# Designs tried in a protein design run: designed miniproteins, single chains, continued (2). Part 92

Each design is a single chain, and the fold is of that chain. pLDDT is the mean over its residues in the fold that is shown.

## One batch from the design tools (miniprotein)

Design m7175
Fold by ESMFold2-Fast:
Structure m7175 (fold): chain A 74 residues (1-74)
Amino acid sequence: SMEDKVKNGIAGLETLAEMAAARGDDALAAELRAAKQKVIELYEQGKLEEALEVYQQADRRFYQRHFPHIPIPE
């Protein structure tokens, strides 16, 4: 469901933030946690599609920065 995708996205952003911090990228870790809070706010407002879009943008940013050799699925 869309709710499950958003809940998985919230958990995923925390995992990515921890990975960024472990790599010494504290700035990106902070950005990913800010994105997580935005996803939670949108979820609480019932804006599930907007919440998922915020998650997807943050997810892409992490992979572009830390895994530039891995193609991002379109």
Scores: mean pLDDT 84

Design m7176
Fold by ESMFold2-Fast:
Structure m7176 (fold): chain A 94 residues (1-94)
Amino acid sequence: EEEERKKKIAILFTEKLVERGYLPAEVLDLPDEEKVKLYIDLGSEITSRVMELIRRGELTLEEVTFSYSYNSLEEAAEKQVERFLRAKELIERA
């Protein structure tokens, strides 16, 4: 159940990044497994960069946290997209 919820959030996150113009429209046509893989790959890349910037004092942990209470899977995905894009902007400006 928890694992299934996490997969659904990952899929919605990836689809919302297409909606925001960050990923190409072809991503919407990918199997769910590939959408989950993209979520993991993007999260791993951002985490590595974020940890480096936190060590340099250029970012705070609060600016890049993705832990929230949420009322729906869509709300959870939207909050993760917001934080991902914020983290990416901070990385690009640092």
Scores: mean pLDDT 73

Design m7177
Fold by ESMFold2-Fast:
Structure m7177 (fold): chain A 92 residues (1-92)
Amino acid sequence: SAQEKASEELLKKELELRKQKELSTEEKYEILIEKAKELDDKKYEFLLRAQKRVLTTGEEPSEEEVKELEEYAEELKPVFEKHVKEQDAELA
């Protein structure tokens, strides 16, 4: 689906950002939020903004934000596992 393709692009970007030691957590989230905007993934943009707020301000996430984050994480888990396996195959 279009949503799955958007999620794959965002996960690839996240993995690339993990290799960038010079970028702060806040800068990494800003880059991911901009990528979500480019892909018109409003749900992922919302969740990234919520995660950034929690990490940068120390505010506890709302019950609704936690639920949406958990639901989205379950949706992305198979896509993430596929990308990890593909990277491992390239290194082997």
Scores: mean pLDDT 65

Design m7178
Fold by ESMFold2-Fast:
Structure m7178 (fold): chain A 111 residues (1-111)
Amino acid sequence: MEETVVRATIKDVEADGEIEVRVGVTNHSDKPAEVTVTARVYNEKGELIDEATATLTVSGGENPALATLRLKAKGKSTIEVEVRAKNADVSAFAVDVTTGQVAETKRERLE
């Protein structure tokens, strides 16, 4: 059973309070995929300060499905986003819409 994992890292998020992270997921497979999106906020010391998870069904095609995750940040933070899809080839992007910071993404395919 094949799995896609996309890791997206948003750096230099400087905010105190609630932030909004938007994640777009594109499914390159012919069939709908169930996708789990997890976002974690780490402070400057590497300590986890908040976490949110969303599950969405992504239809095959070029149009991304969007998930919005609300998280708390304190001072300078790094946001790690993980997108997992079973039996599907997916790509993803992430952006912190509160600060305008865009993620660097890495995609892995696991068997």
Scores: mean pLDDT 83

Design m7179
Fold by ESMFold2-Fast:
Structure m7179 (fold): chain A 81 residues (1-81)
Amino acid sequence: MENLEIAKEKAKELGIDLSDEEIEAMSNKELMLLLLAEEFSKKFNIPLEEAKKLLLALSAAKERPEVHSLEEGLAILREML
């Protein structure tokens, strides 16, 4: 899928070692949250699990509409940060 290439490039940019199988096993929303959680964790120097919890809370509070692509979802979540 087109989103796989975007996810691979973002993972490489963030220094995340994700296999093709792991990326394929994740939903677009889960993958967006993982990529942003890693970016957020690195930026604020907090544990990945804490970053994931914060991003999930922000996502739920905003009640964002369903996203059609990984890139769109990443852009929306970055606006929330």
Scores: mean pLDDT 66

Design m7180
Fold by ESMFold2-Fast:
Structure m7180 (fold): chain A 90 residues (1-90)
Amino acid sequence: SRERIFTDIRRVAEEEGLSEETRREIEEIERELRERERELEERLREGADPEEVEREKAIALTAAALRMVGLITDELLRRRRERRRELEAS
């Protein structure tokens, strides 16, 4: 479910102590997803096919989750490289 995916992503972000910048970018992705879901609900009210709307919602959620995972991965890899450089420079 959407709630579970976002709860898991937020938990990882908190456990890993992600930067304010990464957290803000995740919040931006969540905002974009909420706007997309609002647009899809409007289309449903206008008579769009419920199966097509559900499929588009699933695609939007998957894309948002992948973007968030990418941001988390990028920061963790950057932190690992920075720590290694600091240790090797001493």
Scores: mean pLDDT 82

Design m7181
Fold by ESMFold2-Fast:
Structure m7181 (fold): chain A 92 residues (1-92)
Amino acid sequence: SLAARGYELMEEGFEKLLSGEDPEEGRRLVAEGARLLLEAAKSEAQRIAAEAVPAVLEAYVAGDVERAQAINEETLARTAPAVEAELARAAA
């Protein structure tokens, strides 16, 4: 599935980033994995979260913790209405 392939690429990308073996290839794999997760997203919340992944990781890799935090806060604000809509749908 697209989701399974997306997770596989992200895991490979994280391994390259954490080992320092090839951080640029690691970033590329994480970005491609996030793109596949975006295509596989079944909810608006999943789509919004997947779109934010590459930007958050770039901020952390750059050591810009404040930018990473700002992106996370914006992403949570954007996902809140989608999560509420999904919970309402599940309760029906």
Scores: mean pLDDT 74

Design m7182
Fold by ESMFold2-Fast:
Structure m7182 (fold): chain A 80 residues (1-80)
Amino acid sequence: MKKIVVEGNGVEAAGKLYDALPKELQEKIVEKASELLAKEKEPYDPAKIAEATAKAAAEVLGGKAEVEKEGDKVKITLEY
């Protein structure tokens, strides 16, 4: 299994995860994350952005993602 781990603020962690993935998949991940965020009451919450991006990446890659939150810090682990 391939494993990607990124850490930062919610938006920063989401951006790092996006940048770590192949360019061909980045557009699909953005589209899927946008669909997930459109269903949220607070789509601009950094933690929700990180969760949506992690879930979108897991769905596109056929893997699993784990999001850990500690204050303003977010750690995303993606396995596929």
Scores: mean pLDDT 77

Design m7183
Fold by ESMFold2-Fast:
Structure m7183 (fold): chain A 66 residues (1-66)
Amino acid sequence: KMEQAKEKIKKVVDEMAKDPDPTAGNLRLGDVLNELVLGLDPEERRQLSEFYRKTLKEKGLLNNKP
């Protein structure tokens, strides 16, 4: 389950990096996280949240957020 969630996050972040409008990708990522979090344990929720934030930062997308 976690591997599938991480793969979905990676795909969305990769699309954000390719898109000239990263806002759409960020909204999709938030929607995916919100849905997945409901089916996860507290530890998994924390790991998933930190994973997406780290992935965004590594791609330089977090620096574009106000």
Scores: mean pLDDT 69

Design m7184
Fold by ESMFold2-Fast:
Structure m7184 (fold): chain A 98 residues (1-98)
Amino acid sequence: MADEIEELYRNNDPRFPELVEKYIKEEKLDENQRKQARLAVLILEDDKGKSQKLIDELAEKVRAGEITPEEAKELLLEKGLSEELAELVEEIFRKMLK
């Protein structure tokens, strides 16, 4: 993401979702960047970023081949995260394994 978007996310700025959608709409982000931006918005909306550390830990396990993207999705759902958030994480993790 652009540095400006990261700063808004860090500060829990209510304009962050609107700015992310604007960047997506203007086609300034590639497909993977758009998915990551949407994930950041969902994390901020669901639990104010608390799940970010869990998602980062699951990403490391997927990169190491310890779990699959589908298993990471199931673990997020078991932790009570939304289906939309969990599906988006799975899609991002599948892209990491190319």
Scores: mean pLDDT 68

Design m7185
Fold by ESMFold2-Fast:
Structure m7185 (fold): chain A 81 residues (1-81)
Amino acid sequence: SEAEKKEREEERKARVEKWVKLFEERGDEEAAELLRKNTPRNRAEALKLYAIKNKGTVSDEEIEKKAEEQLKAYEEALKKR
């Protein structure tokens, strides 16, 4: 139904916004815009997009680790409310 499709889309947007905020806090507006344009469905897709975007400047493993650490810090901060 239209309602189910819209709910799924809103959930996707909510996940993307969390990742966008994470990368904006890192000061990486290019990565944030990349996520907004590609609307990744899950964390793994978001990390892959970020790794591809930063390939050649930082290792994929290092960028994924940093994104993971910042996301965890962000989630912990939200839980304290």
Scores: mean pLDDT 63

Design m7186
Fold by ESMFold2-Fast:
Structure m7186 (fold): chain A 56 residues (1-56)
Amino acid sequence: GAAAIEAEIERMIANALAKKDSIPDDLLLKLMYKEAEEAFGPELAERAVKRLREQL
């Protein structure tokens, strides 16, 4: 359901933030979009990328 998808997106964001000091921001955002798009589609991928960008 939507709650499970939201929880997974939050986990993906947390995982990306854990790598922010070793991976450039632009690459983190690109990888986030690719992973989220493959899992949830482009609409949710764009939202995940926006949320990650706000935390960087």
Scores: mean pLDDT 82

Design m7187
Fold by ESMFold2-Fast:
Structure m7187 (fold): chain A 104 residues (1-104)
Amino acid sequence: SNRERIQQLAEQMIRDMEIVIDHLEELLKTKRDDEKAYLLMLFHVIALGSTFLLLKRNIDKLSEELKERVIEVIKRAIELLKQSDNPALQKQAKEFEEILEEIE
């Protein structure tokens, strides 16, 4: 059904975002100071933001279990970004917090 397809797509997107967060965590742990590392971090953060906005737009269509998983993934991203001293990443954490407030 259309509803089942939406659940399956959301679950795949959640799994993909968990992988993106794992990659972002590794990039932050390496403390690379080169421009390429910084651009890769920004790319991952933009991908997270775009996906979180799409999940937010469809949150009412998701099962309670998937909604909880969306909340957990966004919270994990926020906590990771808050560990950075980078002002751009701190600003993105605040934007993700706004998405969370609208979902919760």
Scores: mean pLDDT 83

Design m7188
Fold by ESMFold2-Fast:
Structure m7188 (fold): chain A 132 residues (1-132)
Amino acid sequence: KEEEAEKYQKKGNEALRKGDFDTAIEYYEKAIELYKDVSKEKTAQAYLNLGRAYRAKGDYEKAIESYEKAIKLTPNSKIAAQAYTNIGLIYLEKGEYDKAIEYFKKALEIDPNNGNARYLLMIAELKKREKA
């Protein structure tokens, strides 16, 4: 069962890399189905990847929902820090700078050495200041 879930996750990653977002979503959902009774961490990783696929497709609501599921399964993990960073990036892209800052700070509380979250926080704070 775990080997089959890993195979689906790898196929999802390949589809995502090729820009086949619908195929990536389908494979990540299959991986989640197989992982959910095996490992919270692997299920959370599959939800993180599902969120990335939805964001790439432009479905921001489903992306955030998938990231929130990853956070709930492993709230103080590197996976949660990555999910918070990705939610913050969605709000940054929407011009919702206060929300973006909040989520990047949540990511840095879990992983203070996350260079991406630090860089994106700086960008969000700069854009908020330019708006003021």
Scores: mean pLDDT 90

Design m7189
Fold by ESMFold2-Fast:
Structure m7189 (fold): chain A 56 residues (1-56)
Amino acid sequence: MLSEEEKRERIKRLVDEALAAGLTPFQAIKRAAEELGISLDEAMKIYTEYVLEEKK
């Protein structure tokens, strides 16, 4: 099982790659969830927490 920090880093990378490829944020998160083998809900929660932290 991936650690929480490992999941967070993998989601950041996969979302950034998908956004660079022209996907919407929702599609990027969905792709990250599929690649990591986690639910879309879990990926959405992690990404939302990440975005809120980055906003300060």
Scores: mean pLDDT 75

Design m7190
Fold by ESMFold2-Fast:
Structure m7190 (fold): chain A 65 residues (1-65)
Amino acid sequence: MLEEAREKGRELALELFEKDPSVTPEQAATAAAQKAIDEGYSVEEVLAFMEGAREAALEYKRKRA
């Protein structure tokens, strides 16, 4: 479901920020999209991964601003 895909995207973004806090929201979204494509998710699910990752990235950066 799209909700689960979005949550997985958020988790991926958080892992990326633990390794490198300078990662941009778009870089996190791109990484989430690539992972979803590699795992065989649908186009709609890939977009949900990207949205979740981008949202988590923006929240993470806002808290550190």
Scores: mean pLDDT 80

Design m7191
Fold by ESMFold2-Fast:
Structure m7191 (fold): chain A 75 residues (1-75)
Amino acid sequence: MELPETEWFLVDKEGFLEDLKRIYEARLKVEIKKNNLTPQEKAELEKRYQKEFDEILKRLEFKEVGPGLVEARLK
């Protein structure tokens, strides 16, 4: 499966990580509200999203292409 996560992107590393965090936080909030979760289900979903986000950060591969610039992808 070829998704953006398998492609190299020329990015500012800090901006890229901040954008990923915002996307995950937005998705979590929508999911909680849409599914009318119990407090336990909400806590489990938050823990799952945090773990998935941490796994993505650990899988994030950087390749140096110039001063202050990196190519990034998920592996």
Scores: mean pLDDT 68

Design m7192
Fold by ESMFold2-Fast:
Structure m7192 (fold): chain A 77 residues (1-77)
Amino acid sequence: MSVEEIKELIEKLKEETDEEKIEELARQAINGIRENPSEEVLEKAKEALEEALKERAPVPLQIALKDIVETAEEALK
């Protein structure tokens, strides 16, 4: 999965309200990050998480974005 495809998955996640779709998009993003670690993806994920926390987005979205950020940080070590 390309960096651009992972960034697109994160963008789709930001607008998703269905818990099952959030889980599927997050799973795809996490798998992509593990295969192709990128600082650009980490920055995009951190921005998305900060926005979700500030706007008090649904808990499933907050958890999914946190998992994506943690996976990206670990993959870049």
Scores: mean pLDDT 83

Design m7193
Fold by ESMFold2-Fast:
Structure m7193 (fold): chain A 78 residues (1-78)
Amino acid sequence: SVEKLATLVAESAINAKDEFEKEAAYLGAAVLRVTTLRTGDREGLEVAARKLKEAAEKSKDEELSRYLRELAEELEKA
């Protein structure tokens, strides 16, 4: 589900310790974005956006935080 994928991406981003783990979080977020483009689950999109915003606030990487915030805004407009 979109909600499960968003949870995994959020946890990956919050817990990323090195450049490889940060890259994995970026790739997970990209997969989430592609998945959401074909979903009719509006409630799932709202939950996903909320989780991504929370991860952006908790992430220590400024660029990753920005990317997650931008993705959350995109999902809210879908």
Scores: mean pLDDT 77

Design m7194
Fold by ESMFold2-Fast:
Structure m7194 (fold): chain A 119 residues (1-119)
Amino acid sequence: KEELERSLKKIKEILSEALELGVPLPYLRFLLYRSILEYSKSAEELREIGKELSLPEEAIEALAKGFEAGDKDKGILEAVRAELDVRGASEEAKEDILKTIEELLEKGLTPEDILKMAK
């Protein structure tokens, strides 16, 4: 629980800084799911963090499956897709956001890299 609370605090701090820096929504989604994967020690902890952040169950499960499979990139893409589907995003908006996230994944950027680029 103490480690879970520290992971949650770090994720919230990263997201708060990104919001203050005016990071675009696609980048915020990437930061959110990448940070959850990076700071989770198990699939169970990842699910707990996702619930504490009030994420859709479909997004949490997609991310957890990626974590368990060791395919973090696929986990992030599927989690973002699931979240956008639950929120009723248009097909055009989903395509644009997912394309941006794929480009960020290909570059191998960390949350810290994106925050530095926004400064």
Scores: mean pLDDT 82

Design m7195
Fold by ESMFold2-Fast:
Structure m7195 (fold): chain A 94 residues (1-94)
Amino acid sequence: IAAQQAQYQQLVLDAITTGDRSKLLQALEILRQYVLENETDPERRAAALEDLARLEALIEDPSKSLAEVLAEHHGVPLKTAEEGIEAAKKEAQA
């Protein structure tokens, strides 16, 4: 729903602009609860939870920067992820 999506987007933006990984984990928990409450198909629910678990593991890996986590999750070059983070930081400061 729109309100949960807005809360998710705000937590992601806060994480990107501050580097606070705990906010990304909070955003993932919102998505996990949404999947558990709304996805009734067991196979789709399992696939979605597995995708979230992979992203959570990447976020929790202390050897990876936030840019590296985003690059691996989205399958984009590291430079693209770094440029995206910088753009988000500039937009948040505007």
Scores: mean pLDDT 75

Design m7196
Fold by ESMFold2-Fast:
Structure m7196 (fold): chain A 70 residues (1-70)
Amino acid sequence: SMKEKLARKMLELDRRGISTPLMAKAAEAMSKGDFEKAVELFKEALQEAIRRYEGKNPDLARYAKKLLEE
C-alpha cells in the first residue's frame, strides 16, 4: 500500500508539471523493488520543485514541502 501511495503521488505531481529525470528514476527503482531508492529520488524531485516555485507558485511549493515532511 505504501508503494501504491508513492506511485499515485508521483503521477499527481507529474500532472502538475513536476516531470523530471528524477521522477523517471524513482519509477525505475520501484520496478526493481528498491523502495528506499525510489523515496530518495522522489524527495530530490520535490526539493527541485520547491526551488523553482518558491516565489512564483507558493501553493505548489507548500504542497511539495508538506510531502517532504510526510
Scores: mean pLDDT 74

Design m7197
Fold by ESMFold2-Fast:
Structure m7197 (fold): chain A 75 residues (1-75)
Amino acid sequence: DEKLRQQAKELEEQAKRTLILGESTRGLYEMGASASELDPSLAEEAKKYRELGRRLYREYKEKADELLQQAKELK
């Protein structure tokens, strides 16, 4: 029981780190998009950065949700 509780806590911790990485990655791409908007010739790059940031955030969130579900199954 203690071993399963410890494994669940480790999965929850991993899920938290994965979500933080997703949020940080999204923020980085939003910053890149904002910088690109300073030059009108880079409008397509700005759009691409926002799309990539949203896609990567979704992938990290899905991964974090899977880890949380595994943790709940151990409890």
Scores: mean pLDDT 82

Design m7198
Fold by ESMFold2-Fast:
Structure m7198 (fold): chain A 73 residues (1-73)
Amino acid sequence: SLAELVAEDPSDPEAQERRLTAAAAYGKAQGVPLDELRRVFEAAGYPKELVDRAVARVESLTPEEIARLAAEA
């Protein structure tokens, strides 16, 4: 599938994960729960593995790191 091809490409998975992570950080900064962000990304058709990694990354960040990453979205 297209999702499997994207997940196997070293450039595409890193870029897509970075974009999802920035979007998740922005959502968290706006007060959206991480569970809701996961649901929204999955509904948008993003691969579950990439969504899980992006959300886990944001959960591990400090408020300062979240604010900086959210600015990239």
Scores: mean pLDDT 72

Design m7199
Fold by ESMFold2-Fast:
Structure m7199 (fold): chain A 96 residues (1-96)
Amino acid sequence: SMENIRKQAERLGIPMESIENPTPEELLKAIQAGKAYLEEFLRLYESEDEEKREEAIERAKEELGVDSLTEEEIERIYEKAKEQLEELRAKLKEIE
């Protein structure tokens, strides 16, 4: 989790020392980036195009640092992504 937080912070230009005490603006940017990432993953995975679904699976493999995922593991990732997206949407509504 810390390595993923670090990579996300680096993409947003957030200093690592701000990760423990982020400003509201830094939190908002991190939430927005996470939301965009999850929306893109779900868009690809829910596609009727097998190539797009395979792209989503490959992205999940890279994110987890694994060479393979079972159909059961992929489904669990998909369900967690939906749950995380709803949580991020709720947080954005609270922060504006």
Scores: mean pLDDT 70

Design m7200
Fold by ESMFold2-Fast:
Structure m7200 (fold): chain A 71 residues (1-71)
Amino acid sequence: AALEAAEARGRAKAPTVQRVNQGIELLEKGDLEGAIKVTSKEEVQAILESALGHGNEELAKRAKEVLEKLE
C-alpha cells in the first residue's frame, strides 16, 4: 500500500509537471489563450509560484493574467 501510494503520487505529479512546462512555454511566447486551453488553475498557480521564486516578473504577470481569466 505505502509503496504503491508513493508510486501513484509520482506518476500523478509527472502529468501536472508536463502541463506546467507547456503552460510556461506558451506564456513565455505571450500565448495566453493557448495557455488557458492546456492548463488548469492549479497548474497556472504553480507557474506563478515558480516565476515569483525565480524573479521572473514577466512570467509571473502572464500567469496572473491567465488566473484572472480562469477565475
Scores: mean pLDDT 70

Design m7201
Fold by ESMFold2-Fast:
Structure m7201 (fold): chain A 80 residues (1-80)
Amino acid sequence: GAAAEAAYEAALAAIEAAKSKEEILAAVQAFLFHMVDLGVISVEQAIGHILRLIGELLDAKSLEEAKRAAKELLEEVRAL
């Protein structure tokens, strides 16, 4: 619904503005727990996505690669 789309747009803007991998992680965590509050995903699903993203952020060679991984995760959750 409208609340989920607003959360997606806010998270996308935060990821684009992020200057570190830690800021990217914080933006995605905020989005995922907002999706839990809206009933879109479970807490277990949110934790699973966070753990996967941490691995991708550790492997990322650049901030741009890290942002791409975060945006792909946002799109996966949005498609639910």
Scores: mean pLDDT 88

Design m7202
Fold by ESMFold2-Fast:
Structure m7202 (fold): chain A 60 residues (1-60)
Amino acid sequence: VDERVKEIARKMKEAGLSVQELAELAGLSPTTVSRILLGLATPSDEQLERMEKAVNEALE
């Protein structure tokens, strides 16, 4: 798993976000987000950027 993906997962736990909530905020499917977080898929730059933006918006 990419270090950036691990950081997103850590921030999700801190912000209390579910996979479903992150997916909605990022404009991605929950399946895509789940696979990326589990290390089963390599995120595209756009997917990673959307996930980072979503988690940062949820985090104060």
Scores: mean pLDDT 81

Design m7203
Fold by ESMFold2-Fast:
Structure m7203 (fold): chain A 57 residues (1-57)
Amino acid sequence: SKIDEALSKLSERQKEGLKEAAKLSGATRLAAIHDLMKHFGLSREEAEALLERLAKE
C-alpha cells in the first residue's frame, strides 16, 4: 500500500519523531500529518493511518 511505501522510505530517526507526534494532539500532530501529505503524497486519511500504525508499534 501507499502507507507501506512511505514507511519503507522513513529512517529510524524519522519514525521515532513521528511516533512522538502521534502521541500528541493539536499543532504537533497536525504538522506531522501535513508533512507526510506533502513529502509522500499521502491523503490526510493515509497520513493519519500511518501515524496510528507507528503509535501502536
Scores: mean pLDDT 78

Design m7204
Fold by ESMFold2-Fast:
Structure m7204 (fold): chain A 90 residues (1-90)
Amino acid sequence: MVEEALEELLRAAEEAAETFREAGEEEKAEELLEEAKGAVEELRRRLAEGEPEEELVKAAERMVEQLRMEKLLAQGKEEEARAISEARRA
């Protein structure tokens, strides 16, 4: 259902944002959260306009996958930073 999908979308955004904050990219974390909130508002507007609930759920699912990929990229950037730090200490 749409509300459950929107809740999952916001949760995925919070997890990705936390990963960016841990990487020291607080501004990107805030930007990602604002984008997710905007997406939720847009999906609710589309639901109010009579768009099929199933289509909105699929749209939310695609956004969740994108957020999970962004979280992985943020983790990859953190590992790159660690590798540079270790090389500098070696």
Scores: mean pLDDT 76

Design m7205
Fold by ESMFold2-Fast:
Structure m7205 (fold): chain A 73 residues (1-73)
Amino acid sequence: MKSHLEEARKYIASDIDKALDYIEEAIRAGGDPKEILEVLREVQKAAGERGDTASAIRAIGLEIEVDLEIEKK
């Protein structure tokens, strides 16, 4: 779980899609929501800086899913 988020952070600068794939795996594996949100915010910043609207939207969608799961539980 944490190793997936560390891999995600590694790919943020080089391959945002790969970073997002690792984040999705961390979410499915029941990773720590707080750590997932931190990495998702880093992805949103990187995508925004590059003008990558699709990746930014994907990251925001995942953040909403994680926030809803925290609030429900």
Scores: mean pLDDT 78

Design m7206
Fold by ESMFold2-Fast:
Structure m7206 (fold): chain A 108 residues (1-108)
Amino acid sequence: SLEEVIAEVEAYIEKLFAEFDEKAPSMSYEQRVEAAAALMREVTEYLLRKQREAGLSPEEAREVRDAAERKILRLMTRWGVKHKLSWEQVMEILQAGAQAALDVLREA
């Protein structure tokens, strides 16, 4: 069901963010930006795979993407506050992530 696909996607995002958070203290700021971009690539590839496997309509695929975007923004905001990042640093990480997601979509 659509609800199950959304739940699976949100759970996968939480798992990847937890792994990122665990590794982040050993990373430079530049490595964290690169890791966030890699995480967004993985999330986008997972989304495209789940959309194909579930045979989602374009409207259902939009709902899954919107739920994923809301989850990512919420986790990134919490992560930025937790690690005392400036607004500019949070925006740089979000922009790198957005570019990685766009690159995956262009390759699909």
Scores: mean pLDDT 80

Design m7207
Fold by ESMFold2-Fast:
Structure m7207 (fold): chain A 107 residues (1-107)
Amino acid sequence: ALEEGLRGGEEGIRGGKEAIENGAIGAGKAAVEGGRGGIRGARVGTESGSERGSRLGAEGGRSGKSGGESAKEGAENNDASRETAGGVGGVGGRVGGELGARLGREA
């Protein structure tokens, strides 16, 4: 539904921001939330329809990727947390964006 699509995009953006904020102290949790946000954005975006799906997925993808990169920079004292936060958040966001954009084109 439309509301679910919009909430999915917002969840993607929020997940990315949480990855940034918690990158240094809770990399595992922050990275998971970032990745889940991006993936949820794609899933809900695709369910809401082609044009909306493409936009919401792309938005979630950008947020997740950006959040992952910033979380990586924030987790300076722990290489494992830095890599985990950046990797999971970035991948989740990128996948969300790619899926949303592709489904929008196929419609």
Scores: mean pLDDT 49

Design m7208
Fold by ESMFold2-Fast:
Structure m7208 (fold): chain A 105 residues (1-105)
Amino acid sequence: SEEEQLKLMKEQIEQLIEELKKNRSDPLAELLLEILEAIREGDEEKLEEGIRRLEELLRERMRELGESEEAIERGLRALRAQLEIIKMVLEGKSVKEIEEFLKKA
């Protein structure tokens, strides 16, 4: 079941990458694809720059939609946690390690 859960998570990430590739005209989808590519390549500098650009774009879009600064900050924290989970799955971390991360997030 633990191995099956990791396989499912990896398949979900691969599905997300495929969906993002179909929507490259969206700047958000392109940034997410670049971040996922950086994670797969182990390019920490590219990953940090991609996350910075993504957070800047999301802050701008959320402010335009009338979201509060508190809501924006919550959303960005959730996004950072999700990207860390994706990184852990792709790095081959165990379900237990991912669950421990989620308890602290």
Scores: mean pLDDT 80

